# Designed miniproteins, single chains, continued (5): the designs that were tried, part 22

Each design is a single chain, and the fold is of that chain. pLDDT is the mean over its residues in the fold that is shown.

## One batch from the design tools (miniprotein)

Design m16735
Fold by ESMFold2-Fast:
Structure m16735 (fold): chain A 56 residues (1-56)
Amino acid sequence: MEELRRKAEEYGRKVKELARKARDAFQQSPEQGEKYLKEAEEAGDKMAALRREIEA
């Protein structure tokens, strides 16, 4: 259980970092910003799946 929680937290931090990079990148290149946003969405989905598994 703690292992899943730790992984969920790691993905959560990755989402925040990628979201910031996306915002910075959007100011220079919408294409690069969208790429980071997509990666943040994927990390967020994995975090949500892990959290659901912990609650189940």
Scores: mean pLDDT 78

Design m16736
Fold by ESMFold2-Fast:
Structure m16736 (fold): chain A 85 residues (1-85)
Amino acid sequence: SRLEKLAEELERSRERLREAVENGDEEEIERSLREISRVLTESYEESPELFPKIKEFVGSIQNKDWEKSFSLLDEIVEELRELAE
């Protein structure tokens, strides 16, 4: 389903972001965040119920709270998978 594909894409982009953050690769961080933004936008269009967690994720990124950002992405991936059922 589309939701399962979005979950898989978000999981891959999340891992790329983690590696970029660990390496201090600012270009790759920006690229990964653009990919995540696209997937989250498509996820929101399919399931508006995701909005509160997406909004919290945007706030955590603005605060450079990487631990919280990754936790929220993991929660969104799980919700996308549950919604795909």
Scores: mean pLDDT 88

Design m16737
Fold by ESMFold2-Fast:
Structure m16737 (fold): chain A 84 residues (1-84)
Amino acid sequence: EVYGDPDTSGPVYFTPYSAEGLGRELQLRLLERGYNASVGTRDKERAERIVARLEERHVPAKTRFVAYDPRDPEALARYLELVA
């Protein structure tokens, strides 16, 4: 699906550390179990590494990642709106 276009159908998971350490591992495990998950990160290279790993593991996921700056109040507001 289009990069940065949020899908509100089904459970959506954004974590502040989804491209780093524990948050990244949690996102991968949720996607492997068929949950809709989004990777929130300002680091495009980290997001691309996660996507490459998902494709290598043939994980079917509708929403893979959305890059956002966690310091951006608008991006945070959109995230909170999506999970409400």
Scores: mean pLDDT 48

Design m16738
Fold by ESMFold2-Fast:
Structure m16738 (fold): chain A 108 residues (1-108)
Amino acid sequence: SMSRKLENALRSIETALKQLPGITERLIEAMRNNDVREEAVQLAALTTTVSEVIFAMRVAGLPEHLIEQVRQALKDIMSAKTVEELRAAMKRLEALVREIRDEVERRL
């Protein structure tokens, strides 16, 4: 049913929101320490988390323009050259994922 799809999507998005702060902190620490291996590990974790959000958005029937906003937020994070740029980009991604959660909740 549509309700079950939305409930499952909401659960996946909520899990992503719980994971993002930890990824942010570890990624910033890796960048500060020039820890290339840890940075790569955390970027892989971030990519997986974002992919799970996009999958949940598709299951929930959210429009492609919102999916493209999430993809652009990930690109901005990948393009960050400083801790300040990275922190700002991660905050934008977290805010966007919260808006997506609220949209899925509104459709329940």
Scores: mean pLDDT 89

Design m16739
Fold by ESMFold2-Fast:
Structure m16739 (fold): chain A 62 residues (1-62)
Amino acid sequence: SRAEAAVAGREIVLAATRAKADAATRLEAGQRAAELLGWPSDTVEAAERGGVRAVVLGAEAR
């Protein structure tokens, strides 16, 4: 479901953030989260700049 995809996406991005991963690894984590949510790649860049919360809130809004 979309809610399950949002939770999975959040966990992927949070894991990368907690690990203090480099920019490339965080971008890859964001790409995987976007794929789970069905969002375009530019949404991933916006969420990365705005933080993990933006990705989850977007999923709940739509």
Scores: mean pLDDT 54

Design m16740
Fold by ESMFold2-Fast:
Structure m16740 (fold): chain A 81 residues (1-81)
Amino acid sequence: SEFDELLEELVRLLREQGVSEEIIERLVAVAKEAAKANPATRSTAFAQLRRLIEELRAGHRVSEESLLALIEMLEATMAAG
């Protein structure tokens, strides 16, 4: 699926920047759960993953703190829906 392809690309880019496998695994798990929750939450997850991929492709370095904040935001979006 397009979502799985985006997630695979994101994982590749994060690994290239040396992001820990622990954080990558947490982000992947939360993103997959968000995608299954409901269409609105899936749409939010898609938009956030695309934004992050574009930042990484532009050569921007992503902090561990910003990745944890994204995980927390996706978890909060699922809890609110």
Scores: mean pLDDT 83

Design m16741
Fold by ESMFold2-Fast:
Structure m16741 (fold): chain A 97 residues (1-97)
Amino acid sequence: DVAEKLEKLAEEAREVGKRLLEVGKELMEASDDLYTTAAAAYIGGVGNYTSADLGLRLKKDEKKAPFAAKQVEADVRGGRELLRHGEELLEKKKKEK
């Protein structure tokens, strides 16, 4: 029942693709929020906090940002896992031929 298996793989690939788009959007929003917070802290003169430094450093070195970088690292790792899952689904489609 190759046709039924291919249809199920297509549905799974669609679901994975939708989740990847959502994760990508969330990662972009998290990055924008960090840069916006850094800019606001710098411009607003919020008590010389290191948030502006942390936001700017996150772009070059994730190790420089404590809590926010750890969350972004986890999200990136999750996104990579989803990408690997999608690649496995595509590889299964090739093997079903």
Scores: mean pLDDT 57

Design m16742
Fold by ESMFold2-Fast:
Structure m16742 (fold): chain A 64 residues (1-64)
Amino acid sequence: SEMERLQLMDEAVGRLAEIAREKGLSREQMQRIVQETVNRLLDAKSLEEQRKVIEESEKEVEEL
């Protein structure tokens, strides 16, 4: 559902911002990561694709 998509996106953005902050990234870097992830999530065609984008984005930030 649309609500499910939005909730998943909102939760993902929040988690990515927290991970980036804990990693000590600058506000500029955090904003760039969040914006990139939002763009990828908007392009996703299904909830499964959105979950994969979230998982990959979180791993990328964790590896920084």
Scores: mean pLDDT 79

Design m16743
Fold by ESMFold2-Fast:
Structure m16743 (fold): chain A 115 residues (1-115)
Amino acid sequence: SEKIKKEGEKIRAAIEEIVELVEKNPEEKKELEELAKEAAKVETEEEKEEIIAKVKELIEQAKKLLEEGDPKVGYYLLKARAMAIALLNKGYDEVQELLEEIDKLLVEWYEKQEK
């Protein structure tokens, strides 16, 4: 649908803006790379549940920061998204709902940004 296509375009634009900000912040870039690598190394159900818990915590922090108008929302959403995608690529389909929640928050964050 037209709505889904437009939301997809906003998600892509939001990610591109956050990636540019991350490239300018070495500490955030390092943390993003470390979290994505940790999620990609998951081999057990316990490790998976620990990463899912971290994704949920990042989502909750992003929601709070978004309500407060804090520009750091993007970093939290990108970290959560990278970890969720890593788990999804390993076959953990249960993270799909978390990824959908992250993408909705990315659209909301993008729409609140000043250009």
Scores: mean pLDDT 84

Design m16744
Fold by ESMFold2-Fast:
Structure m16744 (fold): chain A 88 residues (1-88)
Amino acid sequence: SMNEEIRKKILERLTEKLKEKGIIGEDESAVEAYKREIELANQGDEEAFEKVLEIERLLLEEAAEIANKKEIAEEILKELEELKKKLE
């Protein structure tokens, strides 16, 4: 469930970042925008292909930012500490 929560937070942050940059509409999710742009890129739309690459780049950046959040870092650290105790 932590991996599911991390995925959800990454996607939510990506959606907000894409809205801030005007890449997606107010009522559109990152996943919806990605699907739309992939479909257009597959039809030979070069601008859509560039947007696919931008969404993927921002996804990787937001994943790195999420890993630096105190609450998620503390959760990961607690899991690592429990794992370490089991391996001692």
Scores: mean pLDDT 71

Design m16745
Fold by ESMFold2-Fast:
Structure m16745 (fold): chain A 100 residues (1-100)
Amino acid sequence: MREEARRLAREFAERMLAAVRAGASEEELRRLVEELLPEAVRALLRALDRLAAEGITDREEALRRAREELRREGFSEEEIEFALEFLRLLPAAVAELEAA
């Protein structure tokens, strides 16, 4: 699981950075998100955005509520843990690419 999440985070970061550097539109970037990210990861991102809009600013509380929402939507615990691991690893993948 962790190695698969790390591989996805790296691939996503590489393709997104390349697209941004090439001047990609918001629509093109949205298409990359839809193409590259599993449904559980996209659902997690939508839940976090909605919770932030509702004023839930504590990251730990937002992640706890997002987990409960994904469970209610029918995602498995394995899918939820993969999505959370991807989010945890993504900042490091971006930093490694920016340093290169």
Scores: mean pLDDT 81

Design m16746
Fold by ESMFold2-Fast:
Structure m16746 (fold): chain A 94 residues (1-94)
Amino acid sequence: MRVSPLEIPGLPQKLNDIAQDIIRMIVEGADPEEIREKLLKYGEETGSKSLLEVADKVKELVERAYRSPPPERRRLIGQAVVLVVNAIIDFAEK
């Protein structure tokens, strides 16, 4: 299985570190509540309203993914990752 780098080009290192940490948690099957708490913590530390707003939705998608068969699980995990990446990009542009 080929592991791709999780670095997002053009983002500051701190935002890339946040993205990598959260995406790793999602992909490695961390507890959905732990993922939510981590997003809330990063949102508070960075002042990112976007990260605070996606925390509950990411938790919902990950919980649904863990209850889903592999094709649907992969799709839901992908949606959760996209939400995190978009929230970080939206914050970086402000």
Scores: mean pLDDT 77

Design m16747
Fold by ESMFold2-Fast:
Structure m16747 (fold): chain A 87 residues (1-87)
Amino acid sequence: SMLDEVLAELDRLFAELKAALEARDLETAVRLERQIQALYVRAMDTLSPEDRARLTAHLNELGREVRALFDRLPEEEQAAYDALVRA
């Protein structure tokens, strides 16, 4: 299904995002976050309400994992990431 394809792509992108954050590759992490956001926006335009709820729940779970990893970064690296996201 389209939902299954989107969920699989999100899993791949979040795995790459986690690896980039662990490697302190902040530019790659920001690019991956933009790809995740773009995928989410496109999916929300095309999925049924039931599938949108499932996508949002899955994204929130993956987002909690990434946020936990981000919160473990040094404050200087968190600030650098925020600056790149705002650029």
Scores: mean pLDDT 86

Design m16748
Fold by ESMFold2-Fast:
Structure m16748 (fold): chain A 87 residues (1-87)
Amino acid sequence: VPVTSVQRTAEEILPGNTTLHITVIAPSSVKSLTVTLELRPLSDPEKVTRIVMPPAVRDASGELVSEFTYVTGPEDHRARLVLELTR
C-alpha cells in the first residue's frame, strides 16, 4: 500500500535579493515527490506565500530530482521546504 509522508525543513532567515538554488533528491523507491517553498516576510510574518515547484523528474539512476531557482524580493523572509513523498 502506498504511504504518503510529509516532511518539513527547519525555517531559515533569507535576506532580501537572495537567489535560492534548491535541489531535492528522493530515492528510486519514492513514487512521487511534491516540493513546496513556504515564505514569510519578516515585516509581515502572518502573510504566508506557498510556491509549488515543478514536478520532479527521474534521473538515469531512477531517483526523483527536483531542481529550481527562486529569487526573493528586497525584503527578508523566513523560508522552509515542505516535501510530500509517496512510497
Scores: mean pLDDT 79

Design m16749
Fold by ESMFold2-Fast:
Structure m16749 (fold): chain A 95 residues (1-95)
Amino acid sequence: MPKIKLEAPDKVKGGGSVKIKAILEGDQESEVEIYMSDKKDPKDKKLIGKGKVKPGESFEKEVSDLKKGESYEFEGIAKGKDGSEDKDSKIVEVI
């Protein structure tokens, strides 16, 4: 089964950029997808990054244009060739 871990800062200044890092832990190459949603509208999830990742490797996406006073949820999904999935989420507050 793939294993994914997201790394992101807890807080960022409005108008700054943030790096979201998805680390694939486990022994299966997987397709990694990173989604972003504003916690004010958690149903509006958008795909911000996608790539094939090998075990022990990471996929990084830099995000800008985050609105001051908002909180954003980032969700990483690793999809194994066998149809198994793993997910991890991080919340970033914009101060």
Scores: mean pLDDT 81

Design m16750
Fold by ESMFold2-Fast:
Structure m16750 (fold): chain A 76 residues (1-76)
Amino acid sequence: SKAVSALIDALQHDPSELVRFNAARALGRLGVRSDEAIDALEKASLSDESALVREAARKVLSDIGVEDLKRAVEKV
């Protein structure tokens, strides 16, 4: 979606750490699972200049992982 693409762009390229932080959180709240969004969150969690942004992206990825594990268990 256009909103998801804009959030990915903001997370990767915005000069403001607060904008990048909010973009990571917004991607998490929207439950985005696209490869592009996951890749952007992984890169931010490892490489962003701001510890605040890295921690936010890491938390979003962790929350996604927990949801995936719950769905896998329900199939058993």
Scores: mean pLDDT 80

Design m16751
Fold by ESMFold2-Fast:
Structure m16751 (fold): chain A 89 residues (1-89)
Amino acid sequence: LAEEVRKNLPELIADWFLKKHDPEAAAEIEARRKKLQEEYEKFLNSLPEDAQKEIKDLFDKAVKAAKAGNFDEAISYYNERLKKLEEAK
């Protein structure tokens, strides 16, 4: 979405600046991000399917509430999701 693009714009600008001045450092940072992403995927895949569905449902509810302007409700669902993730560890 356009709003997400605007939110990530400073990070994209920083990445472009780094690539122009130090392409080797930029490549190393990207490789490290990929490794962290793989670790997160492994953690998510280690959770029971029911827990994965519940966590996703809570996140979807939080996003829907936020889009409707109900930020207090969105925060409530988001906090419940975080609690479920911490309990799953």
Scores: mean pLDDT 64

Design m16752
Fold by ESMFold2-Fast:
Structure m16752 (fold): chain A 76 residues (1-76)
Amino acid sequence: MIENTKTKLDMLVATFQELVERYRKGEISGEQFKYGVDRIVAQLEKLKEETEDEDIREEITQTIARIRAERDALLA
């Protein structure tokens, strides 16, 4: 269970990094980037709800906060 949660977390972080690179290259609009990030955050929130490991829940919470901060910085 824990390993699957960490794997999903790592995959969602990788997907976010792909969106950042596509946005930087002009391959997607700011609206498309925002939409993609919002979907990743929703999946991270669900992943956090599904885990009972407090350390992993905290890691997911910190990851969501960092992703939101990076999104806001890139769109500014």
Scores: mean pLDDT 84

Design m16753
Fold by ESMFold2-Fast:
Structure m16753 (fold): chain A 71 residues (1-71)
Amino acid sequence: SPMDQVRRTVQQLIDQGSSPSDVAQTGVDLARQLGFQDPREVAGKVVGDLLRQGVIDDRMAAQIGREIRKL
């Protein structure tokens, strides 16, 4: 699904050590390219899911969320 593509790409960037700003930018841009009505909301939901699954900590989730709000 398009949502799974955003989740996979965001997780891959995190696994590669990408900065919070790069993760946010790429997640939002991909969601926009896939035709989501609110790309920032989609990227935020993906980050929230990764936090709930223990893939990222509270600090990284907060940093990525702050960067998403700038876009």
Scores: mean pLDDT 89

Design m16754
Fold by ESMFold2-Fast:
Structure m16754 (fold): chain A 109 residues (1-109)
Amino acid sequence: TTREASQNRELLDRLVKLVEQGKASDSQIGAAMVGSARHGDTDTAIKIAESSLDSKNKSVVGSAIQALLIGARRGDERARKLLEQATSSKNPYAQDLAKSALETLERQE
C-alpha cells in the first residue's frame, strides 16, 4: 500500500540522518542502504555503500553489495562500477559477494 511505502520512507529518512551523524548501528546502516536503494534513492544508497564496502562487519558489507546490486539492476552505472571495483577488494568477503552480484546481473533469470 502507498501508506506503508510512505511510512517506510519516513523511517529511512531517520536512518539516513543517523548514518550522517555517525550514530547509526551496523543494522541501521544496512537498513538505510538497502531501503534507500529499494525506494529509488540510489544516490543515498551508493554514498553509504561506498563507505561500507571495507567494513569489518560482514552484515554491513552484505547490505552494501545488495544496495549496489539493486542500483545496477536499475541501470545505475556508478553502482555497477562499484561492484566491479569490489571484486578486487582486499576484503575477501566483499570480493566474493561482489562476484556473485555481477553473475546475478549477467543472468536475466
Scores: mean pLDDT 81

Design m16755
Fold by ESMFold2-Fast:
Structure m16755 (fold): chain A 65 residues (1-65)
Amino acid sequence: SLKEVSLELRIMAIAVEEGISVKVELVDGKFHVYLEGDEADKKRAAERMREEAKELGFELEVYFL
């Protein structure tokens, strides 16, 4: 859906801005994001990604690699 594409683009933008790597998977309406990078940068990125997911009404599960 357009909302799914919007959230994926926001997640990708946050990853670029925070200087981390991200892999995004959408399974049964739930987003799974896998973050790799510095611990502090991953924490900031995860918080921003959760805010965006909440705004658009999606569940988000975050994994730190």
Scores: mean pLDDT 88

Design m16756
Fold by ESMFold2-Fast:
Structure m16756 (fold): chain A 65 residues (1-65)
Amino acid sequence: MDLPDIDPEAAGKVIAQTVKDKGPEHGAAGLRGLAAQVPEYAEAIRKAFLDALDPETRAKVEALL
């Protein structure tokens, strides 16, 4: 049975919501944590996460990575 694996787009949106609720440092930490747990999805999650942020917030998060 195929278990629903991590949806990179959904995971990215969850991390983007964490940035909105708790700030860029928490979003960066969330991305690092997920990338460590699922390295095969790391780039897809990172892309979805950064694409979900406005340019100013994205720049702040990228500075923390």
Scores: mean pLDDT 76

Design m16757
Fold by ESMFold2-Fast:
Order: sequence, then C-alpha cells, then structure tokens
Structure m16757 (fold): chain A 89 residues (1-89)
Amino acid sequence: TAGGLRNLAMTMALYGLQLGRQAGDEEAVELIRKGIEYFGGGTVEDLRKAAELFREAGELSRKSGKSPLLADAAYSAAHYLEALAKVLE
C-alpha cells in the first residue's frame, strides 16, 4: 500500500514535470522539482511539504492556462502523498 502510493505519486510528479517542460511553464516546473526533492526525504513532514508544492504548481499552471494536464497530474501527486503521509503517521 505505502509502496504503491509512493509509485503513483512519483509517476504523477514526473509526468507533470515533463508536461511543464513541454509547455514552457518554468515556474510550475521549479515547484515540481522542489516537491520531488522533499518527497525524496521520506518523512511525513517532507511528504506534506511535497504535497503543498505540487498543489501550488497545479494552481499556477491552471491560472496560466499553459498545461491543464500538468495541473491534474500535480493535484493527483499531492493527493497520493497526503494519503501516504496518513498511512505512515
């Protein structure tokens, strides 16, 4: 369960990163990169910080209109990380 949530969150984060690069949404890309670094830390605090960064990336991408698919991917990554943090607490 925890491993499955990690894999889903990372897959969505990496997908969002690729979409952001293709769309030229550099601000959202930087937020996703920071989120991935926090996610790598592995603590509940780090996972929640990563989820916040992914939500912020999704919000910025949605507001800019550059990549709606990045917003969906980022929100999905955040949701999986929030679920993972609850499992690990």
Scores: mean pLDDT 84

Design m16758
Fold by ESMFold2-Fast:
Structure m16758 (fold): chain A 70 residues (1-70)
Amino acid sequence: SSMIEKDIADFKALSDKSSAIAKEDDIGASVAEVASAVLLTVARIYEAKGNTKLAEAAREEARRMREAAR
């Protein structure tokens, strides 16, 4: 549980940095969209391997990054 909580915190830290870059210019916004798509793919891989907690965390961070890219 504590290891998964740390991984979720690491996902959030990366998403926050990507969102900050997205606010700097249009290129950053495009990068955030690509990163969101990658996170959705990662979520599917985690779900296929039975790690539903990490899959859900990755989907949530992908959603946040896609919102930041708008």
Scores: mean pLDDT 72

Design m16759
Fold by ESMFold2-Fast:
Formats: structure tokens, C-alpha cells, sequence
Structure m16759 (fold): chain A 97 residues (1-97)
């Protein structure tokens, strides 16, 4: 899933830069969610380094999606913001453990 997430994230950025902001936002948000889910699984399995890395990647993708979505007023922006909030909570829990 991390490889699929990376492909979706790269395509999302490419489409956003090419002017298809709405599709770019959607793909970036989906990629961010996939990275956060995989990162959370790794944290639960005790792989803090990989888990944290994937969660940070997911937060980055979610913020990019939220910024582009805010310009368009799209539902993709809302999804990206929710993903960012979830990723922050997971990182905070890992840091305090």
C-alpha cells in the first residue's frame, strides 16, 4: 500500500501543477490517508521509525490537498484536513508513549 500511496501522491502533485487542481487535491488526500493507515499499522507493530515517517508523509500530502482544496472550496479539502487531524493525533500519541 505504501507504493500505491506514493504513486497516487506523485500523480496528485503532477495534476495539481498541470492545472487539474480538483483531481490533484483528491489524489493527494487519498495518498495521505493510505500513508497514515500504513504508518499507524507500523507504529502498532513497534516500528516507530518507519511508522512515523509514513505518518509525516501523510500529513504533508493532507496539508497540500487542504491548501489546494481551500482555493477550490472542494470536499477534497475537507477530507485532507480530517486526515491531517488524524495524523497529528497519532503522532502525539506516539511521542507521549
Amino acid sequence: SAEEAAKLGDEGVRLAQAGDGAKGVRLSGEAGMMFMKEGRKLLEEGDAAKGTGLILKGIGDAYTGAMLGAKNGSEAGKRAMELAREGRSIVEAAYEA
Scores: mean pLDDT 69

Design m16760
Fold by ESMFold2-Fast:
Structure m16760 (fold): chain A 72 residues (1-72)
Amino acid sequence: SMEEIEKQLRDMVESIVRQLTKRLGPEFGREARRRFEELIEEAKRNGLSYDEAVTRLHARLQELIAEHQRRL
């Protein structure tokens, strides 16, 4: 169900944001959380499958890391 997919996505996001906050700081963690929350809401609106949502989440994470590396 979409509720089960949302729960799994939120658990992944919490894990990722926690790791990013520890390694890259609280400002980066807040930006990551915002972008991932937007993705979860988009997945819910569009009825995405778990695999598609995870693929998009991974792409969003790579974008965020690349943006951070360019700012260093």
Scores: mean pLDDT 83

Design m16761
Fold by ESMFold2-Fast:
Structure m16761 (fold): chain A 81 residues (1-81)
Amino acid sequence: MEKFKKAAEILREKAEKEPDEAVRQTGLKLADFLEELGENPELLAELARKAGLSEEKIKEIEEKLEREVEELIKKAEEEKK
């Protein structure tokens, strides 16, 4: 879950540097969402179940999101160097 908070910080920093206001606001909202997921790890599964998704789909979404978060962190660390 610390990965989600780290990804949220990275997205927030990138969003603040965006010259396009719409892109910046979208990035900030996404960062807030990732931070919330970091605080409440079951939130994603709860939202997906409430939306009527199967356990298989929930697992697929969680794995994809986890991978994207890890890739975001790696790319941001390379860009900061």
Scores: mean pLDDT 76

Design m16762
Fold by ESMFold2-Fast:
Structure m16762 (fold): chain A 65 residues (1-65)
Amino acid sequence: SREKAEEAKRLFEEARELAIAGGSEEEIQRLLQEGTFYAAEASPEQRREVLAHMAARAAEARAAR
Protein backbone atom coordinates (compact mmCIF):
# COMPACT_ATOMS: atom_id res chain seq x y z
CA SER A 1 0.00 0.00 0.00
CA ARG A 2 2.71 2.48 0.99
CA GLU A 3 4.71 1.57 -2.10
CA LYS A 4 1.70 2.26 -4.32
CA ALA A 5 1.18 5.66 -2.70
CA GLU A 6 4.86 6.50 -3.18
CA GLU A 7 4.67 5.58 -6.87
CA ALA A 8 1.59 7.75 -7.29
CA LYS A 9 3.43 10.67 -5.70
CA ARG A 10 6.41 10.17 -8.02
CA LEU A 11 4.18 10.08 -11.09
CA PHE A 12 2.37 13.25 -10.02
CA GLU A 13 5.69 15.00 -9.47
CA GLU A 14 6.91 13.94 -12.91
CA ALA A 15 3.69 15.20 -14.48
CA ARG A 16 4.15 18.54 -12.75
CA GLU A 17 7.74 18.87 -13.98
CA LEU A 18 6.62 18.04 -17.51
CA ALA A 19 3.92 20.71 -17.32
CA ILE A 20 6.43 23.31 -16.14
CA ALA A 21 8.75 22.36 -19.01
CA GLY A 22 5.89 22.80 -21.49
CA GLY A 23 5.62 19.12 -22.31
CA SER A 24 2.85 17.29 -24.13
CA GLU A 25 -0.57 17.64 -22.54
CA GLU A 26 -1.31 14.06 -23.56
CA GLU A 27 1.80 12.78 -21.78
CA ILE A 28 0.99 14.82 -18.69
CA GLN A 29 -2.55 13.43 -18.64
CA ARG A 30 -1.25 9.87 -18.92
CA LEU A 31 1.07 10.34 -15.96
CA LEU A 32 -1.72 11.85 -13.87
CA GLN A 33 -4.06 9.00 -14.82
CA GLU A 34 -1.48 6.36 -13.93
CA GLY A 35 -0.69 8.09 -10.65
CA THR A 36 -4.37 8.19 -9.77
CA PHE A 37 -4.64 4.50 -10.60
CA TYR A 38 -1.80 3.65 -8.22
CA ALA A 39 -3.36 5.77 -5.49
CA ALA A 40 -6.70 4.00 -6.01
CA GLU A 41 -5.02 0.60 -5.70
CA ALA A 42 -3.39 1.58 -2.40
CA SER A 43 -6.50 2.11 -0.26
CA PRO A 44 -10.05 3.49 -0.63
CA GLU A 45 -9.63 5.79 2.36
CA GLN A 46 -6.21 7.08 1.32
CA ARG A 47 -7.47 7.41 -2.24
CA ARG A 48 -10.20 9.82 -1.20
CA GLU A 49 -7.75 11.97 0.76
CA VAL A 50 -5.15 12.05 -2.02
CA LEU A 51 -7.70 12.89 -4.70
CA ALA A 52 -9.18 15.69 -2.61
CA HIS A 53 -5.71 17.11 -2.01
CA MET A 54 -4.85 16.96 -5.71
CA ALA A 55 -8.14 18.60 -6.70
CA ALA A 56 -7.51 21.45 -4.27
CA ARG A 57 -3.97 21.89 -5.58
CA ALA A 58 -5.15 21.93 -9.20
CA ALA A 59 -7.88 24.45 -8.41
CA GLU A 60 -5.37 26.73 -6.70
CA ALA A 61 -3.03 26.55 -9.69
CA ARG A 62 -5.83 27.45 -12.10
CA ALA A 63 -7.05 30.30 -9.89
CA ALA A 64 -3.55 31.82 -9.91
CA ARG A 65 -3.55 32.14 -13.72
Scores: mean pLDDT 69

Design m16763
Fold by ESMFold2-Fast:
Structure m16763 (fold): chain A 94 residues (1-94)
Amino acid sequence: MKEEEIREQLLEELRSAGELEKLTPEQLEKLHKLILELLKKEEEVLEKIKNSDPEEKEKLYKEFLEEVLKELLEKFEELGLEEAAERVRKVLES
């Protein structure tokens, strides 16, 4: 997934939960910083994937996606975005 797609997905989740407008500029900045950190981690994972066998590639990417979802869940809970947090939990349960 492209960096822009990850950012758009986060904003869309917040918007559809009716929580985007509840965020202060400071809280939105905290979410933006988390997205940037996750994008840097994605770049590192993609570099590892390039040099891995097919089975290892699938495992590495799946583990990265689970880490991203957990980081987002923790941040949403910290910010009191209960509806967005619940949506992330449902994805993690799948």
Scores: mean pLDDT 74

Design m16764
Fold by ESMFold2-Fast:
Structure m16764 (fold): chain A 86 residues (1-86)
Amino acid sequence: SEEDEALYFRFRLFSHYILKELEKIAKTKSPEEVEKFGERAKRDIEFILKVLEQKLKDNPELVEYLRKLAEETFEKIDKIVEEAKK
């Protein structure tokens, strides 16, 4: 329970820092570099999510929360990338 909660909070924190870094990059880098960073960030999140799904096999409700958080983070990444093109 507490160990599973710690995994959730760490994943949430990781997603938060990725979005903050992407927002910073969007202000200083070309749209092409922002898009490349966004795609790499999505791959990194997807990889971590798959590792967490394996560790949390006995906690399917938490896995569903992590999937939803990843989807919301992907949508935010896409929005930052698209805004950088304008």
Scores: mean pLDDT 86

Design m16765
Fold by ESMFold2-Fast:
Structure m16765 (fold): chain A 99 residues (1-99)
Amino acid sequence: GAKAALDRDRADLDAAEAAYRRRLAELKRTTTNPRVLAAIDDAEAALDRITARIDEEIARAEAAEDYFTAQRLLGVRALAIAVESTLIENVERKVREEE
């Protein structure tokens, strides 16, 4: 049913977010460039704020059995992860071009 589909999509997204956060942790451990470190800290803070807000709205939609809204909000969360990933890649590229 709709709840089972939502639960599967959420699990897939949670795995994708965990992989992204592992990537950021590895980059933070290996980089010495202060611009990249600042960008990672900003991205982690932004992702934490966005996911916390969206997760609260998803929980409210699920409590109302509004699985259509919950699925839409899960899509917004996925987009937020994609945007933050692109921003970090752009900072890494610019730093590399300046070295």
Scores: mean pLDDT 80

Design m16766
Fold by ESMFold2-Fast:
Structure m16766 (fold): chain A 66 residues (1-66)
Amino acid sequence: SLIDALEAALERLRAGELTAAASGLADILKVQPSPELEEALRAVREGDAERAIALVERVLAQLKAA
């Protein structure tokens, strides 16, 4: 599911596995375009793991609340 894929990406980000996280986010974006996830992927590419984590957590919170 989208939630499971995002949770996996979040775990990789928290572990400092930025390359794996970027690949996961890019794969999600191929099937589920999202401005916030595009921004998260950009943050990962810029080396800003904290910003990427915050963006993915926000998207996950929105999906779980809906």
Scores: mean pLDDT 84

Design m16767
Fold by ESMFold2-Fast:
Structure m16767 (fold): chain A 67 residues (1-67)
Amino acid sequence: MEKGIEEAVEAFNNGLTITREGNEIVVRDFLGQGVVVLEIGKTPEENKIKYSENASEEQIKKALETA
C-alpha cells in the first residue's frame, strides 16, 4: 500500500507537488489544488485516501496498483 502510493507519486512527478502535512500526504496539481490526500491512520487498515472531483480516480487507482 505505502509503496504503491510512492510509485503513484513518482508517476505524477511531471507537474504535481507533493507535501507531507502532519499525518497527511497531499498531492496538488499545477494549479495548487489538492487532488489526492492520504490520511495516515494508526494502522495501514485505517489509512484513508481522498480524491478531488477534479482528479481522475481511475487513473490514480491504476497508478497505485502498478506497484
Scores: mean pLDDT 56

Design m16768
Fold by ESMFold2-Fast:
Structure m16768 (fold): chain A 87 residues (1-87)
Amino acid sequence: SAELEETLKQIEEILKNGLENKESVSKLLDKLAPLLKKLEQMVPKEVFDRIMREILALLTALEQGDYKKAEEHLERLKEIIEETLKS
């Protein structure tokens, strides 16, 4: 689905730019909330839960100033996105 690909790409871009610019977690959550609500309707629950786990881990690392750990969770999220789009 083009809409699924666009939604996942927007989520990835928001998180990548947020990490690069060291944006506040609250600002990132505000940007992500409508996209995550939309994503929940487009993917199976198990896929949504995996994506949410990596997003929450990334945001937690970012809040703690652990930018290396945040980058690791962003890479895991990218892998899940690629896997989801191949299915």
Scores: mean pLDDT 88

Design m16769
Fold by ESMFold2-Fast:
Structure m16769 (fold): chain A 67 residues (1-67)
Amino acid sequence: TTAAAFQELAGLLSQARQALDAGDLATARELLNKAREMLATAPLTPGQRAFLERELALLEAELKQAE
């Protein structure tokens, strides 16, 4: 379902945020890569997709800044 896909992706992004906050850049990168792959094929509404794409972009920017 779209709800299940959204929850899974939101969970991955939350884990990536926690990894960034902990300074674990390798884990953050792995989680963000997984989230990007899932976003490509996930059954999401346009609103859910826009929200997740924005969150992913913000976390990717934070990872780049932390490197």
Scores: mean pLDDT 86

